# Designed miniproteins, single chains, continued (3): the designs that were tried, part 109

Each design is a single chain, and the fold is of that chain. pLDDT is the mean over its residues in the fold that is shown.

## One batch from the design tools (miniprotein)

Design m11804
Fold by ESMFold2-Fast:
Structure m11804 (fold): chain A 72 residues (1-72)
Amino acid sequence: TVKALKNIKSLLLTLLSTKTADAITTATAGLLLGLSDADCLKVCLNLGLSAAEASSALAIAKSIAALLDAVL
């Protein structure tokens, strides 16, 4: 049971890191293109993230977008 949970956690972390990276990249592009926070959050949810994961991905994407805007 505990070993099965550890294996599931490892798989979820691998899948989450891939989905989260894709979500952050897509949300960052959306923010730079002038999409609202709400629209970017919907994109993260459509990529299969939970509401909490999508909110975290959006927060990171906003930080990256702000950093990229500073390079103007």
Scores: mean pLDDT 72

Design m11805
Fold by ESMFold2-Fast:
Structure m11805 (fold): chain A 85 residues (1-85)
Amino acid sequence: MSKREILAKAIAAILRAIGVEFDLENRKLSLDEIERRIKLLEKEIKELKEILKTAPEDLKPLIEKAIERLEEVVKKLREKKKELE
């Protein structure tokens, strides 16, 4: 994976986390939507953690921030799922 591709993936992940946080505050999400989003975000976290192992040193802080933001959002989605169950 190129340095540019890693940068693009990390930025996209951060933007995705922001979008999900916005949806949680402003939209009524169904249980199925929450479960689907959790699965997709957990897959992305796993992929970013693999990228982090071999990433250039200057990109590691950005990848770590992306992982942290996605993990925070997954936690919020899981809390919302509990409220709806």
Scores: mean pLDDT 86

Design m11806
Fold by ESMFold2-Fast:
Structure m11806 (fold): chain A 93 residues (1-93)
Amino acid sequence: SMAEKEKLLEDARRVEEIKKKALEAMKESAEKAIEILQEASEEGSEEVGKTASEMAGIIASYDALGKIEEGKEKVEELAERRAKELRERAERL
């Protein structure tokens, strides 16, 4: 349906917005980025929330390993892949 298609496209946009906010927050601290992502995981759709939670986990894991630059790359890759998947699902409707 058109409503389902619009929702998937909006979820894709929200994933990209949340990623940008998290990466911006990481310029100050990984902790602030995790807080933003955890807050985002409690709001909106399940798909967006799950993606935000996964991004928070990536940041926490890579920060603990002292590999925060790799963590940033993994967050960007996840967000790009998830947004693409959501758009492809919308195209099938």
Scores: mean pLDDT 86

Design m11807
Fold by ESMFold2-Fast:
Structure m11807 (fold): chain A 79 residues (1-79)
Amino acid sequence: APSPEEFELEVEIALLLMQVAILKNYVKRNPDEKLEKLVKEAEEHVDRAIEALNAGDLQTAREHLERAKKLIDEANKLI
């Protein structure tokens, strides 16, 4: 079974992937270069967090998720 910390990171990744998917769908209907860049950078950080978590590097995973959250917050301010 995953540790409580691993489970917490897995849940956070799932929520951020859902938020990225919603924002990507919004960008398709409302093209905005700044918004598209923020969403793409957020997705890249979530992907790196998944890679770090799979490697057992919980600290690096958390750092990438924190960056993804900030980028998603910036994207949401543009909507």
Scores: mean pLDDT 88

Design m11808
Fold by ESMFold2-Fast:
Structure m11808 (fold): chain A 67 residues (1-67)
Amino acid sequence: APLSEEERIQTGIGAATIAAQLLGLSGAEAGEPRAFELAVQAAMLNGGLSREEAEAAVRAGIASGKA
């Protein structure tokens, strides 16, 4: 089933945070290509999202600092 808008944003934020922590990156570095790819993979593996859904969720989460 598709995620709600809020759930998609939260999934992206969580995945980006986890990827940054695993790479030892600061929050400012969470957007680098390697961290982005790990966040996408984390969303796919742990959230059950397709690659396209995971990319959209991670992008929305990173961009949505006020949503």
Scores: mean pLDDT 64

Design m11809
Fold by ESMFold2-Fast:
Formats: structure tokens, C-alpha cells, sequence
Structure m11809 (fold): chain A 90 residues (1-90)
């Protein structure tokens, strides 16, 4: 799972650097879907260390979505960050 995220992140950065906005957006959307599933699993397993790592990943994805100018992806990332922090009691 983490290896898949790292691969998708590398592909997203490549798409950004190539100016392929459509691919960049599509990869960010797929990354957010993958990370959302990981967050749900970490919550189910009460894995607080993993949830903290996921928050870091989501913050990075939010920043990439801001660079892409995609307000919907920014909002999705922020919603997932808030959900993770609420679970941690933060």
C-alpha cells in the first residue's frame, strides 16, 4: 500500500514537471482515494502511528492540489486531515 502511494506520488510529480495538468489531477484524485482507504483501515485498527503518517501524506497532497488549482481536491484533502485529527483527539 505505501509502495503504491510512493509510486503514484512519483508519477504525479513527473506529470506536474511535464506540464500534464490532466494526468496530474487524475493521479492526485487516485492518491486521495487510496489514502482515504488507508485512513479508514488505520482507524479500524486503532493504529495512531499510521494515522499520524497519513496526516503528513494528506498535508503534502493538499499542497499539491493547491499547486494544481483544484479546489475540490484541496477540500477533500482537508476533510480527510480533519477526520484523522478528530480521531486522534486533536
Amino acid sequence: MEEEINKLLQEAVKARNAGDKERFRSLLERLLETVEKMLEEAIKNNDKAKIKQIIGTLEYLRDLAMEAGDEELVQKAEELINKAREYLGE
Scores: mean pLDDT 84

Design m11810
Fold by ESMFold2-Fast:
Structure m11810 (fold): chain A 68 residues (1-68)
Amino acid sequence: MMEKEKEAIEKLMSELGLSEEQAQRALKILKDSKGDVEAAVKALMEELGLSREQALKAIEIADEYGLI
């Protein structure tokens, strides 16, 4: 479980240009949203300044690693 979280954080950093702290925050938002895509998108846009397209990409990354 912890290794998949680290890989997701690294991919969020590389694909979206986030810092490690921002990527960790994004992953927390995604987990706290419990599969509610609209809630996750809104929170990612408001807290991290991501576009809707970047927020959707973050959701795809978390899903690829089985985190949501």
Scores: mean pLDDT 80

Design m11811
Fold by ESMFold2-Fast:
Structure m11811 (fold): chain A 77 residues (1-77)
Amino acid sequence: MKKLTVEITETPTSRTYKVKDENGEELASVTIPLPRGADASEGDKFLAENPELEEKIKETEEIIENAESVTLTGTVS
């Protein structure tokens, strides 16, 4: 089973999730745009208009759920 690291990078305009294995190899990456002053409803609208991004988020979540262990790291700007 894979041991995973999830890197979360948040800026005023985006949030990026990168899933890496024990060797630092990127298994999945998803970036969600967060326009300045956007609330949760704007995020939901963006996902509804971009079903491929929603599918990629679900795929990333499934990889995490099936991992042996997950380490979270994050930066905010």
Scores: mean pLDDT 67

Design m11812
Fold by ESMFold2-Fast:
Structure m11812 (fold): chain A 95 residues (1-95)
Amino acid sequence: LKEIAEQIVELAKKLAEKAKESMPEEGKKIVTLAEGILRAVEREDYEGLVLLSEELIRVAEKVAKETEDEEVKKLAEQIVELSRKLLELAKEKLA
C-alpha cells in the first residue's frame, strides 16, 4: 500500500507542475488528495483511504478527459490506474 501511495504522490506532483497554467486548481486538488492517501495508508485509515481514492479517481478522470496536454493526460491515466488498485486493496482490508 505505502509504495503505491508514494508513486501516486510523485505522479500527482508531476501532473500539478505540468498543468499549473492550464488546470491549476485540479492540479492542486490532485496533490492534496494524493498526500491525504499517503497519510491514510500510514495511519491504517482504510475507510478514509477508500473515500480519498474514489475522489482522486473522479478528479484525475476529469483531468484526463479535459486536458489537451498529452503528458498531463498520461499522468492522469496512471494516477487513475494506481488509485483503482489502491481502492481494491483498501476494500479488502475492510472486508
Scores: mean pLDDT 86

Design m11813
Fold by ESMFold2-Fast:
Structure m11813 (fold): chain A 83 residues (1-83)
Amino acid sequence: DVPEEVVSLVEELLEAQEAGDELKVNVVIEKLLKLDPTQVNTRAALKELGVPLDKQLEVLAQLRDHDVALGVEDLKRAVEKVT
């Protein structure tokens, strides 16, 4: 059973990507990463919504890239706080 909140966020992410709303895309990705860090529910939601496999892989890659970028930014922020 896929959480309704994850399904809603995936739908919101897809709409924001189609609209080219980069600010909204980033906010939704961060929310998805916090609720579903393993992306298991996000993958299930994409499948349930009938998203094509190529688009599913694209979305999952964006989540992975964003998670890596957030980790690097958090490390940089921690270093800046001690200087």
Scores: mean pLDDT 75

Design m11814
Fold by ESMFold2-Fast:
Structure m11814 (fold): chain A 71 residues (1-71)
Amino acid sequence: MAYLTGTGTPGAELVVILRSEDYAEVVRVTADAAGRWSVPIPRPGTYEVRVVELDAAGRAVGDPEVRTVTA
């Protein structure tokens, strides 16, 4: 299984949106003490990935990070 990795503010909540042709999911993760996070990609395919960091009130911080991932 492939993993999507990224960085954020240490301890922050992030929302990771994975969209393929026939599948979509939303995963919430918390960045570790070094600001790193990891999410398993559940199905083989090509995904548009959007990552949104949340503040303490659960509001989006800045613009979403967008990238394409093939797993």
Scores: mean pLDDT 79

Design m11815
Fold by ESMFold2-Fast:
Structure m11815 (fold): chain A 61 residues (1-61)
Amino acid sequence: MPSKEEIIEKAVEAFKKFLEANPDMSDAQKRAVIEWVARELEREYGVDKEEVIKRMEEVLK
C-alpha cells in the first residue's frame, strides 16, 4: 500500500497533467478541483487536507 506521502505526490503529479490537458480552466475551477481532491484524499487515506491543498496550490505558482 502506498504511503501517505506517495499518495500526495501522485495526486500532485496527476493534477499537473490535468492542468496541462485543461489549460482554459478558470482560477475558481482550479481551486475547486484542489479542494475536492484534498477532501477525498483526507476521507479515503487520512492524509492532511491542508498539506494536500498547499502542495497543489504550489503547482499554480
Scores: mean pLDDT 80

Design m11816
Fold by ESMFold2-Fast:
Structure m11816 (fold): chain A 89 residues (1-89)
Amino acid sequence: KITVEELQKMTVEEAALFIGKHLRVPKEVALEIAKKVKEILGIDVATPFAVGLIVSLFYARGLLSDEQKEILRPVRTLEEFIEALERLP
């Protein structure tokens, strides 16, 4: 329900909280992941790479269900990612 343009205007923290809400990740964990993404990338803007890294770190922490993983697996663009978020249970 947001646009790619709206997502790209987010900070890394805002993006991690937004994505975490859709994936049912606890707010505190989403904030921890945002801090780590900022440390790794040295940026505070939700670029496609930053969004991909946020999701990858949620995956690596075991925070995603098998159903969420299958929905997200084929995603390659921010547009596809926003569509995928709408399909999440």
Scores: mean pLDDT 82

Design m11817
Fold by ESMFold2-Fast:
Structure m11817 (fold): chain A 59 residues (1-59)
Amino acid sequence: DDVQQRLQQAQDLATQQAKKVLDGKMSIEDAAKQLADQMGISVETAKTLVTKELAKLKK
């Protein structure tokens, strides 16, 4: 199921971007734009994914 594989890839990339945001190396907006470009999704969707993964990394 190609959709399942794409979702997993997007989550993995969102986790990478969220870690950079948590470390103060990048803003949420910049992380979302990079993820959107890499995955071919909207910046709004990418921002939601990055924010969700960031919340999981924060206690």
Scores: mean pLDDT 79

Design m11818
Fold by ESMFold2-Fast:
Structure m11818 (fold): chain A 77 residues (1-77)
Amino acid sequence: MTLEQLKLRVLAAYGRAFHDAMEAGLTPEEALQKARDAGRAELDRLVKEYNLTPEQRKELEAFLDAAHAATAADLAG
């Protein structure tokens, strides 16, 4: 599995959790928290499953942080 595919899996977990939370009637703030938690959990799972290097972990963490910031900014305006 490529780092690009791992980023896609983290983003999919984040987006699914966000969508599910919003559909369940949670606030955007609560949905953002659920999405971040899900993305982080998937990231930690992938690091363990694929025995990722510290460098690869850091790249996935930066990607998740950027996706979270972008989603929060889109909700703010």
Scores: mean pLDDT 87

Design m11819
Fold by ESMFold2-Fast:
Structure m11819 (fold): chain A 105 residues (1-105)
Amino acid sequence: DVQTLQEMLKLVQEIIELLQQLKDALENGASQDVLNQLQGQISKKINEMAELASQLRDEELRQQLLALLGQILSALQELTVEGVNQAIQQAQALRALIEEALARL
């Protein structure tokens, strides 16, 4: 699972960066096309994360990671700066959980 967790750590970092870009785009009044492209990229990375999480042998860790991914998606249901800030916090919690899991291996 070390390799899977390392790949997940890279993806969560990319998700955090995209969420920060989405927040900046919202605050700067970017076009709907730009917002849609960023949301599409974020959703793609979250789906990639879910696929990797499903491969983990630790059932409890798998469930916790999938739950956090669901919370990120829920926070993005209404595309607002507050929702994106919540998604960033959840993604940072997801990163911390992956880092802790790697430290125990």
Scores: mean pLDDT 87

Design m11820
Fold by ESMFold2-Fast:
Structure m11820 (fold): chain A 91 residues (1-91)
Amino acid sequence: SIDDMLARFRADVEAAIELKEQGKETLAGFLFFSAVVELIVEARKAGQEELVKLAEELGKRLTEAFLNNASPEEIRRLVDEFVARARELAA
């Protein structure tokens, strides 16, 4: 379901944040990139063009935030904003 997809994405982002806080920046980057790619792939499998566009825009914003050392709180805010909008599109 979309809820399962969004929950998995959030969990992967949290794991990436933990790795970055541990100083494992390269590994955190790989996990973060994987999470974004999986989100886009799952959105495409769902056949929802609006959700795909939203996921691609989120992926861009989150990648920029992560590379610019945004706070965990800022990254979580972006994820929460996306999840709320994604649920509205799927309703």
Scores: mean pLDDT 80

Design m11821
Fold by ESMFold2-Fast:
Structure m11821 (fold): chain A 65 residues (1-65)
Amino acid sequence: MSPEEKRRAALESIEAAEELLERAETASQLAAAGILLVAAAIYEKYLSPEEQERLRELRRRFLEL
């Protein structure tokens, strides 16, 4: 997997987690969002500083639930 593919995978996980957190009505949906945030964190170093801040903000929101 290339650095570009890793960045894409992280961004896709961020977008999916953000949508789940916005629309989550069940514990299962919240668990799925948490898993996606962990997946994004694995490739965090391949993200731009702005994209890394987006991931940090989503993790902060998840932990404050």
Scores: mean pLDDT 82

Design m11822
Fold by ESMFold2-Fast:
Structure m11822 (fold): chain A 68 residues (1-68)
Amino acid sequence: LKEGTIKLVLDAARQLADDMLAAGYSVETIKKRVADFVKRAIQVMPSITEAEGEEILKEVEEEVEKKA
């Protein structure tokens, strides 16, 4: 259950980042939008801890930096 929720948020954050890259947004803008998305997801999904949200954010930010 918890693992499925983490995967859902991670996959959604990756999709958001990929869509924004395709739309021509800057890496810095994408990082800010992804950070906001993850913070909102943590607030809505009580099974995700702040530390787990930070790990999701770090993974997606590193992927965006490598793709740009």
Scores: mean pLDDT 80

Design m11823
Fold by ESMFold2-Fast:
Structure m11823 (fold): chain A 65 residues (1-65)
Amino acid sequence: LEEKLKELQAEYDKAMRELQERFVKIGKEAKKLTPEERQKLYQEFGDEVRKLRAEFAAKRREILE
């Protein structure tokens, strides 16, 4: 249980950290992007965050089950 949960959290944290760092970098430069480019980036990152949260919650529930 503990090991599986720890591995899952590590995977999630790594993915979220990489996504966050990339998003922060792009976010700082977003003011230099066109509105269309900015919209695409926001949509992509929003979708990825939502997907990771859903997958993490589902897998965590299976481990705890």
Scores: mean pLDDT 76

Design m11824
Fold by ESMFold2-Fast:
Structure m11824 (fold): chain A 70 residues (1-70)
Amino acid sequence: ISIEAGDKAAVYAAATAPEEGSSEVDPAAVLEFIKAVEDKDVARATELLRELAARGSLAAILATIRELVP
């Protein structure tokens, strides 16, 4: 399978959009999200969650949150 500019853009879009299968969750980013929730900064928390979902799966994010705030 050849990689073209269009294919690369599609892969990038998939990584940016919330999609399952690309489980890449940074614990530091999850901590930032938890901190935003604790600070009641809904806009910040929503933005961080959106970025985490774009890079990884919601399941992985939730698992990390449970580990950090048991």
Scores: mean pLDDT 62

Design m11825
Fold by ESMFold2-Fast:
Structure m11825 (fold): chain A 66 residues (1-66)
Amino acid sequence: SLLEEALEKIKEFEKKVLEAKSKEELLKIVGEASKYFQEVAPKLSDEDREKLHEEMAKLEELIKKL
């Protein structure tokens, strides 16, 4: 499903964020993630979008700690 693909992408971005060696690399990953989710979110049902937003919030909290 599209939600499963989007959740898999969040996990990929989380891994990239954790492996980032510089602030510049981190910002590039954040930009890529933002573009991906802006394209995917409108294609999801309200219920699936809420679940995606919850997982995105966890990724944002991780980024804030770096």
Scores: mean pLDDT 81

Design m11826
Fold by ESMFold2-Fast:
Structure m11826 (fold): chain A 70 residues (1-70)
Amino acid sequence: LAEKLRALAEAVAAGDADAVTRLFGEIYKLDPEVAKELLRRIREATKDAKSLEEARAAAAEAIRAMAEEL
């Protein structure tokens, strides 16, 4: 699970939408509660972002932090 979260953070930072969709789907199948918490953290981290670049960076950091907690 933690390895998939790290891969997702890299995909988000790179703007790779196909990889993001696939990795999120894999995380949701493994643990739906982790996937829901992940979405909550991403929304909280990105709510004050002024650009797509800032939003991607904030989301990637939130995902990495969650991976470190697992």
Scores: mean pLDDT 81

Design m11827
Fold by ESMFold2-Fast:
Structure m11827 (fold): chain A 92 residues (1-92)
Amino acid sequence: SPVEEALDKLKKATTDEEVVEALKKAAESSSPETVQKTLETAELGLKRATTPEQIKAAKEAAMAALDSSTTLEDVLRGIGLILRAIGLLLDF
């Protein structure tokens, strides 16, 4: 799936730009069927993030996952990632 490709690209990313592009692809490709992979991609993106642009891209992926979420557990995970991203951005 496009989200699985985005996660694979994120794992292989060696430049700051590749990290951002992988996260943008995950956000654009989010659906109810792929929400778990989009959340995983957003979480990895936040863990790897070293720039405000990377944090913003990970936040957008988490927001896309939230919009695609159909379970309370996935909604709460998405909200948690968004709040974490906002906290990281406020420290810049």
Scores: mean pLDDT 85

Design m11828
Fold by ESMFold2-Fast:
Structure m11828 (fold): chain A 69 residues (1-69)
Amino acid sequence: KAEEIAEKVREALEKEGKLSEEEIEKVARAFRDAAENRDVTTLRILAKELEEKGALEAAKIAREAAEEL
């Protein structure tokens, strides 16, 4: 489940083209770790950072994951 969410975030980020490949990998890893640890605070921070960078679809996925935890 954490893997599925991280993969959805990666796919959305790749499609949006707002982040570099290196940044996408960093975000996907942080997302997986936060989801596995049920760290709602980190998921909310990631969503905000993604919104600020214009990655709106990935930010939506992050917010929805935080709400489910």
Scores: mean pLDDT 78

Design m11829
Fold by ESMFold2-Fast:
Structure m11829 (fold): chain A 91 residues (1-91)
Amino acid sequence: MAEEQERLLERFVESTEAAMEANKDDPEKLARLGRLALEGLRYWHERGFDPEAVRKAAERLAEKFEELADQTGSPEVRRVAEEIRRLAEEL
C-alpha cells in the first residue's frame, strides 16, 4: 500500500507540475490548476493516504506555485500557493 500511495502521489505531482509549466503564462489557468491540486491533495488525505507522503507532495506543489506567483504577480496564484502551504503545515 505505502509504495502504491507514494507512486500515485508522485504521478499526481509530476502531472500537476507539467500542467503548471504548460500554463505558466496564464494566471487564471494556474489558479484553477492550483485549486484542483489542493482538492486532489485533500482527497488523498481524506482517503487515508500517509500524511507524510501527502505533506511532501503539498510542500513540493506549494514551492512551485510560490515561484509562479512571484513570476506572474497574480494574487490568485499567490492565494492558492498559500492554501497548499497551509495544508502541508497542517499535516
Scores: mean pLDDT 84

Design m11830
Fold by ESMFold2-Fast:
Structure m11830 (fold): chain A 82 residues (1-82)
Amino acid sequence: SLQKAIDELKKAIEYAKQGNVEEAKREVLNAIREVSKLPDKKTALKVSALGFNAIVALDMGDYETAIRDLEAALELLKKAAS
């Protein structure tokens, strides 16, 4: 659901802020999975792209970029919900 994807992105952001890369990546993948089920495929593709960019940034130790991309993805989902 849209709300599950939002909740999972919020968890991913908090884990990324803690430097917990494994949990952050897990929650990002969960959010991408939930978003893929949504009828709005344009939003789903944009959120997935930001999510995968965040995973790459986390793997590189670039937590600033990862958090920015995840926050951008979260804002896209919030706009889709309104």
Scores: mean pLDDT 87

Design m11831
Fold by ESMFold2-Fast:
Structure m11831 (fold): chain A 55 residues (1-55)
Amino acid sequence: APNQRVNYIAEGLVMRGVPFDKAHAVAQKIAEENPEASQAELNKIVEDVFYELSS
């Protein structure tokens, strides 16, 4: 289900300290833009995005 992919990404961001509402919005964007990405690639994208959000 599409929501499972979004939830996985959002939980990765929340685990790193991003607030759930922001993490979920960002996760939707990541899933939408990276439908072919493997779990390993998604983990890398989440890390890169976290650095951007951390400023």
Scores: mean pLDDT 80

Design m11832
Fold by ESMFold2-Fast:
Formats: sequence, structure tokens, C-alpha cells
Structure m11832 (fold): chain A 89 residues (1-89)
Amino acid sequence: TRLEEEIRRLKEEGLERLVAAETADEAQKAIDELEARLRSLGLSRREIAEIMLEVLLEALKKTENKEVILTLIGEILRAIGDILDEELK
């Protein structure tokens, strides 16, 4: 579908920007823009967090600045934990 194609494009674009990020601010901006674009497609908070985590894990494999990406992964894992805690109660 057009939605699946758009999500794939956003994942690829987000990955490229995260791998190219030389500063924590650039990486944060890349992930924030990915979140905003995924939200504009009508995705749930959980779907957005899962996609963001997937992209960050791929970026971690390719980036020279692993500490920046690990920090962002920590933020997303906390967000997923909060979502899961609400769903399991």
C-alpha cells in the first residue's frame, strides 16, 4: 500500500540521517522528525516507538558515533516500557 511504501521511505531516510549525524543534537533532530512524520501518517504511539527502535538499532550497527545512538535507544526503550506497562495493567 501507499502507507507501507511511505513508512519504508521514512525508515530509510531516518536511518541515513542518524548514521550521518555528527552531534547528539543532529541525531535528536533526525529522530524527532521521524516521529513527527510517522505520527502524521496516523500510526499509534506504540507503532511509532517500535519503528523508531528498529531504525535506531540499524543505525547503531552502521554509525561511528555509537554513544549518541545508544542514548536515543535508551529513551525509546523507556517509552516502550511505559506503553507496555499501561497495556499489561
Scores: mean pLDDT 83

Design m11833
Fold by ESMFold2-Fast:
Order: structure tokens, then sequence, then C-alpha cells
Structure m11833 (fold): chain A 70 residues (1-70)
């Protein structure tokens, strides 16, 4: 799960960096945040606190990237 989440989020973040339209950047960020939030909820349901913390870190990275691009 974590490895797949990292790959998916990395792909979305790379698309955000290449995107010139601010609205499309926001949509890509929203997609990444939804994916990460759902993955974090699943990890917490399984009692996997370590994976949940790593997913939280990725959420922060997506938010920071969006702020840098805006």
Amino acid sequence: MLKEAEKKVKELMEKMRKEKDPLEQEILAAMALIYLSVSKLAALREGDEETAKKLDKMIDEVVKLLEELM
C-alpha cells in the first residue's frame, strides 16, 4: 500500500509541476489529497500507525507544493 501511494502521489506531483493552469494544479492536488486521505484512513483502520504517519507526511508535501505553485 505505502509504496503504491508513494508512486501515485509522485506521479500526480510531477504533473502538478508541469501544469501551467492554476485550476488544473488545484485539481491534481485535490486528487492526490483524496487518495492519501483514503489510504491513511485504511492504514488507521488496520492499526498501521507508521504507514499513517508516512501518508500524513505526503499530504504535507502535496500542500507545500501547491502553495509554492500558487
Scores: mean pLDDT 80

Design m11834
Fold by ESMFold2-Fast:
Parts: sequence; structure tokens; C-alpha cells
Structure m11834 (fold): chain A 56 residues (1-56)
Amino acid sequence: MTEEDFVAGKARLDEAAAAGDLPTIEAIRDEMLKNAPSEEEKRRIERWYERAVARA
């Protein structure tokens, strides 16, 4: 995953959270995790996911 893809993924999570779209938040998380090469990136994605779900 490139840094650009990573930042774009976060933006998509934030937009889905603002819309209250839980299925979309879950789908974006799954896509980002599938493409994340490092455990640190996976942990960061999980934190963003938890915040997105809490906001939705």
C-alpha cells in the first residue's frame, strides 16, 4: 500500500463515518487491511476504524 492509498483510505473512512454508513466503513477497513504490508499500518487502520464506527 502506498502512502497516497493509505491517506485516501482514511478520507473514505471519515466520509463514511459522517454518513453513518457502517457497511461502507467495514468494507473500507477490510480493503485497507488486505493491502497493508506492516503490522504498524494494520494497527493504525484498526484505530481509525474504531473511531469511524464511534462517530457513525
Scores: mean pLDDT 79

Design m11835
Fold by ESMFold2-Fast:
Structure m11835 (fold): chain A 94 residues (1-94)
Amino acid sequence: MRFLTPEEARQALRDALDLAKKAVEYAKQGKIRESAVYTTAAGVLIAMTFLAPELSEEDRRLLAEVYELIAQTAELSGDKETAERYRKKAEELR
């Protein structure tokens, strides 16, 4: 497997944050399908960061923010269980 550099992992987290923000925006508009596409893309980028040897405190803070946005998207789409799971993940990073 290819390990991500710390810079690549940080960029992936920033890209995931932008995608998660768009997912929330589409969910607020009732565009649940479009929102799901952006949430899935953010999830793939998050999964790639686990190929990095370790996450810095700043990277963990970014990841927590992405998890909070995924939770908000799930809540807006009526998936309360997924929303609670991702909120818990965000709290565990603090």
Scores: mean pLDDT 79

Design m11836
Fold by ESMFold2-Fast:
Structure m11836 (fold): chain A 79 residues (1-79)
Amino acid sequence: LRAEIDALKAEADRLAEEAERATTLDQMREVMQRGVDVGNRIARLNLQANKEGDDASAKEALAIGKRVSALIQELLRRI
């Protein structure tokens, strides 16, 4: 669980960097699609953490999900 959350946090950081470099519609769509995937995966980990009573992991997963959601919304504004 923790290692999976750490991996998704690293992936979210990479998506933010790729979004900053994205200049074409195709690049922006690719980053958004990957962002949706990361968002879905982190939401599942958040539910798992809540079921296991791991409040710290649940909070981290929620924070990552919020960052990814904000990134997708920002990219949508550029299109």
Scores: mean pLDDT 81

Design m11837
Fold by ESMFold2-Fast:
Structure m11837 (fold): chain A 72 residues (1-72)
Amino acid sequence: SEEELFKEIAELLYQLANARDDAEREAVLARLRELYESSDKEVFLKLLEQALEQIPLSAAARAALEAFLAEL
């Protein structure tokens, strides 16, 4: 469901926000990629945008996420 997908995305963004180094960020982004590939792409991106409004990211985490999204 969209609610379950949103919760999974939000949990991963929370983990990304609290990641201490590039290796932890890479691991979280790999899981986010798996969700993206197993989901409806338009629904995933809409829910990701909604979750980003609620979850503050560090500058490093935001840069890593933006680079990840550019490669999709």
Scores: mean pLDDT 85

Design m11838
Fold by ESMFold2-Fast:
Structure m11838 (fold): chain A 85 residues (1-85)
Amino acid sequence: GIEEIEKAAEEAVKVAEEEGDFGLAKNVRKLTKAAIEALKQGDLFTAEIQLGLLGILRGVAKIEGKDKIAEALDKVIEALEKALK
């Protein structure tokens, strides 16, 4: 549910900040907040857009060798996918 997304997002932000990627941390906060707000309103379309953007961030992190951030983002994506089903 929403609490699982919030917990995963907080961990992903923490990992990104610990790795020195404050820009990625800010984007994770922004996208996960937008996804949670959309889910609370029943706006599944907007929530799916945020999921897609999180997937792009995960892919970029993986290409840049930021494996810990990519793994943390995988958990956010999984929690959001479960909430959308």
Scores: mean pLDDT 87

Design m11839
Fold by ESMFold2-Fast:
Structure m11839 (fold): chain A 88 residues (1-88)
Amino acid sequence: EERILRGPDGSQAQLRALADSSLRLRVSGLRPGDRYLARLDAAGQRQQRQLAPGAQSLQFSGFRPGDRLYASLYRNDRLLGRARLLLP
């Protein structure tokens, strides 16, 4: 499953669930001077990463098959967008 989050600031996060129940996150359009955070919530587990300016690719693991994952993108502690994915 794939989802795209688009921020009103031009930021984008592409989320792809992988067959091993990991998540690939590709981000772009992150503005220099602003602080960005990706957060993933599933089944009582939370993972988060601070994001560097520009474009980058990150992988999140440790989830279980069938987990319902909520992905949130933040800028300067403000929510830009949220997506829901089902892990295979």
Scores: mean pLDDT 80

Design m11840
Fold by ESMFold2-Fast:
Structure m11840 (fold): chain A 59 residues (1-59)
Amino acid sequence: MTPEEAKKALLENIGELSLKLAPTRSLEEILRMARGIARMAGVPVSEAEEVARKAYKEA
């Protein structure tokens, strides 16, 4: 798996988790989760936040 493939997979997972959490969690809690995962994995926090916000809006 290339670093680019790993980043894409992580962002997809953040989106899925955000969709599952949206009915029971606030946007701020979902963004906090997305930021935490991004920091641990070394991916841009801004991209993780964008994916999480989009998922929350679509839920």
Scores: mean pLDDT 80

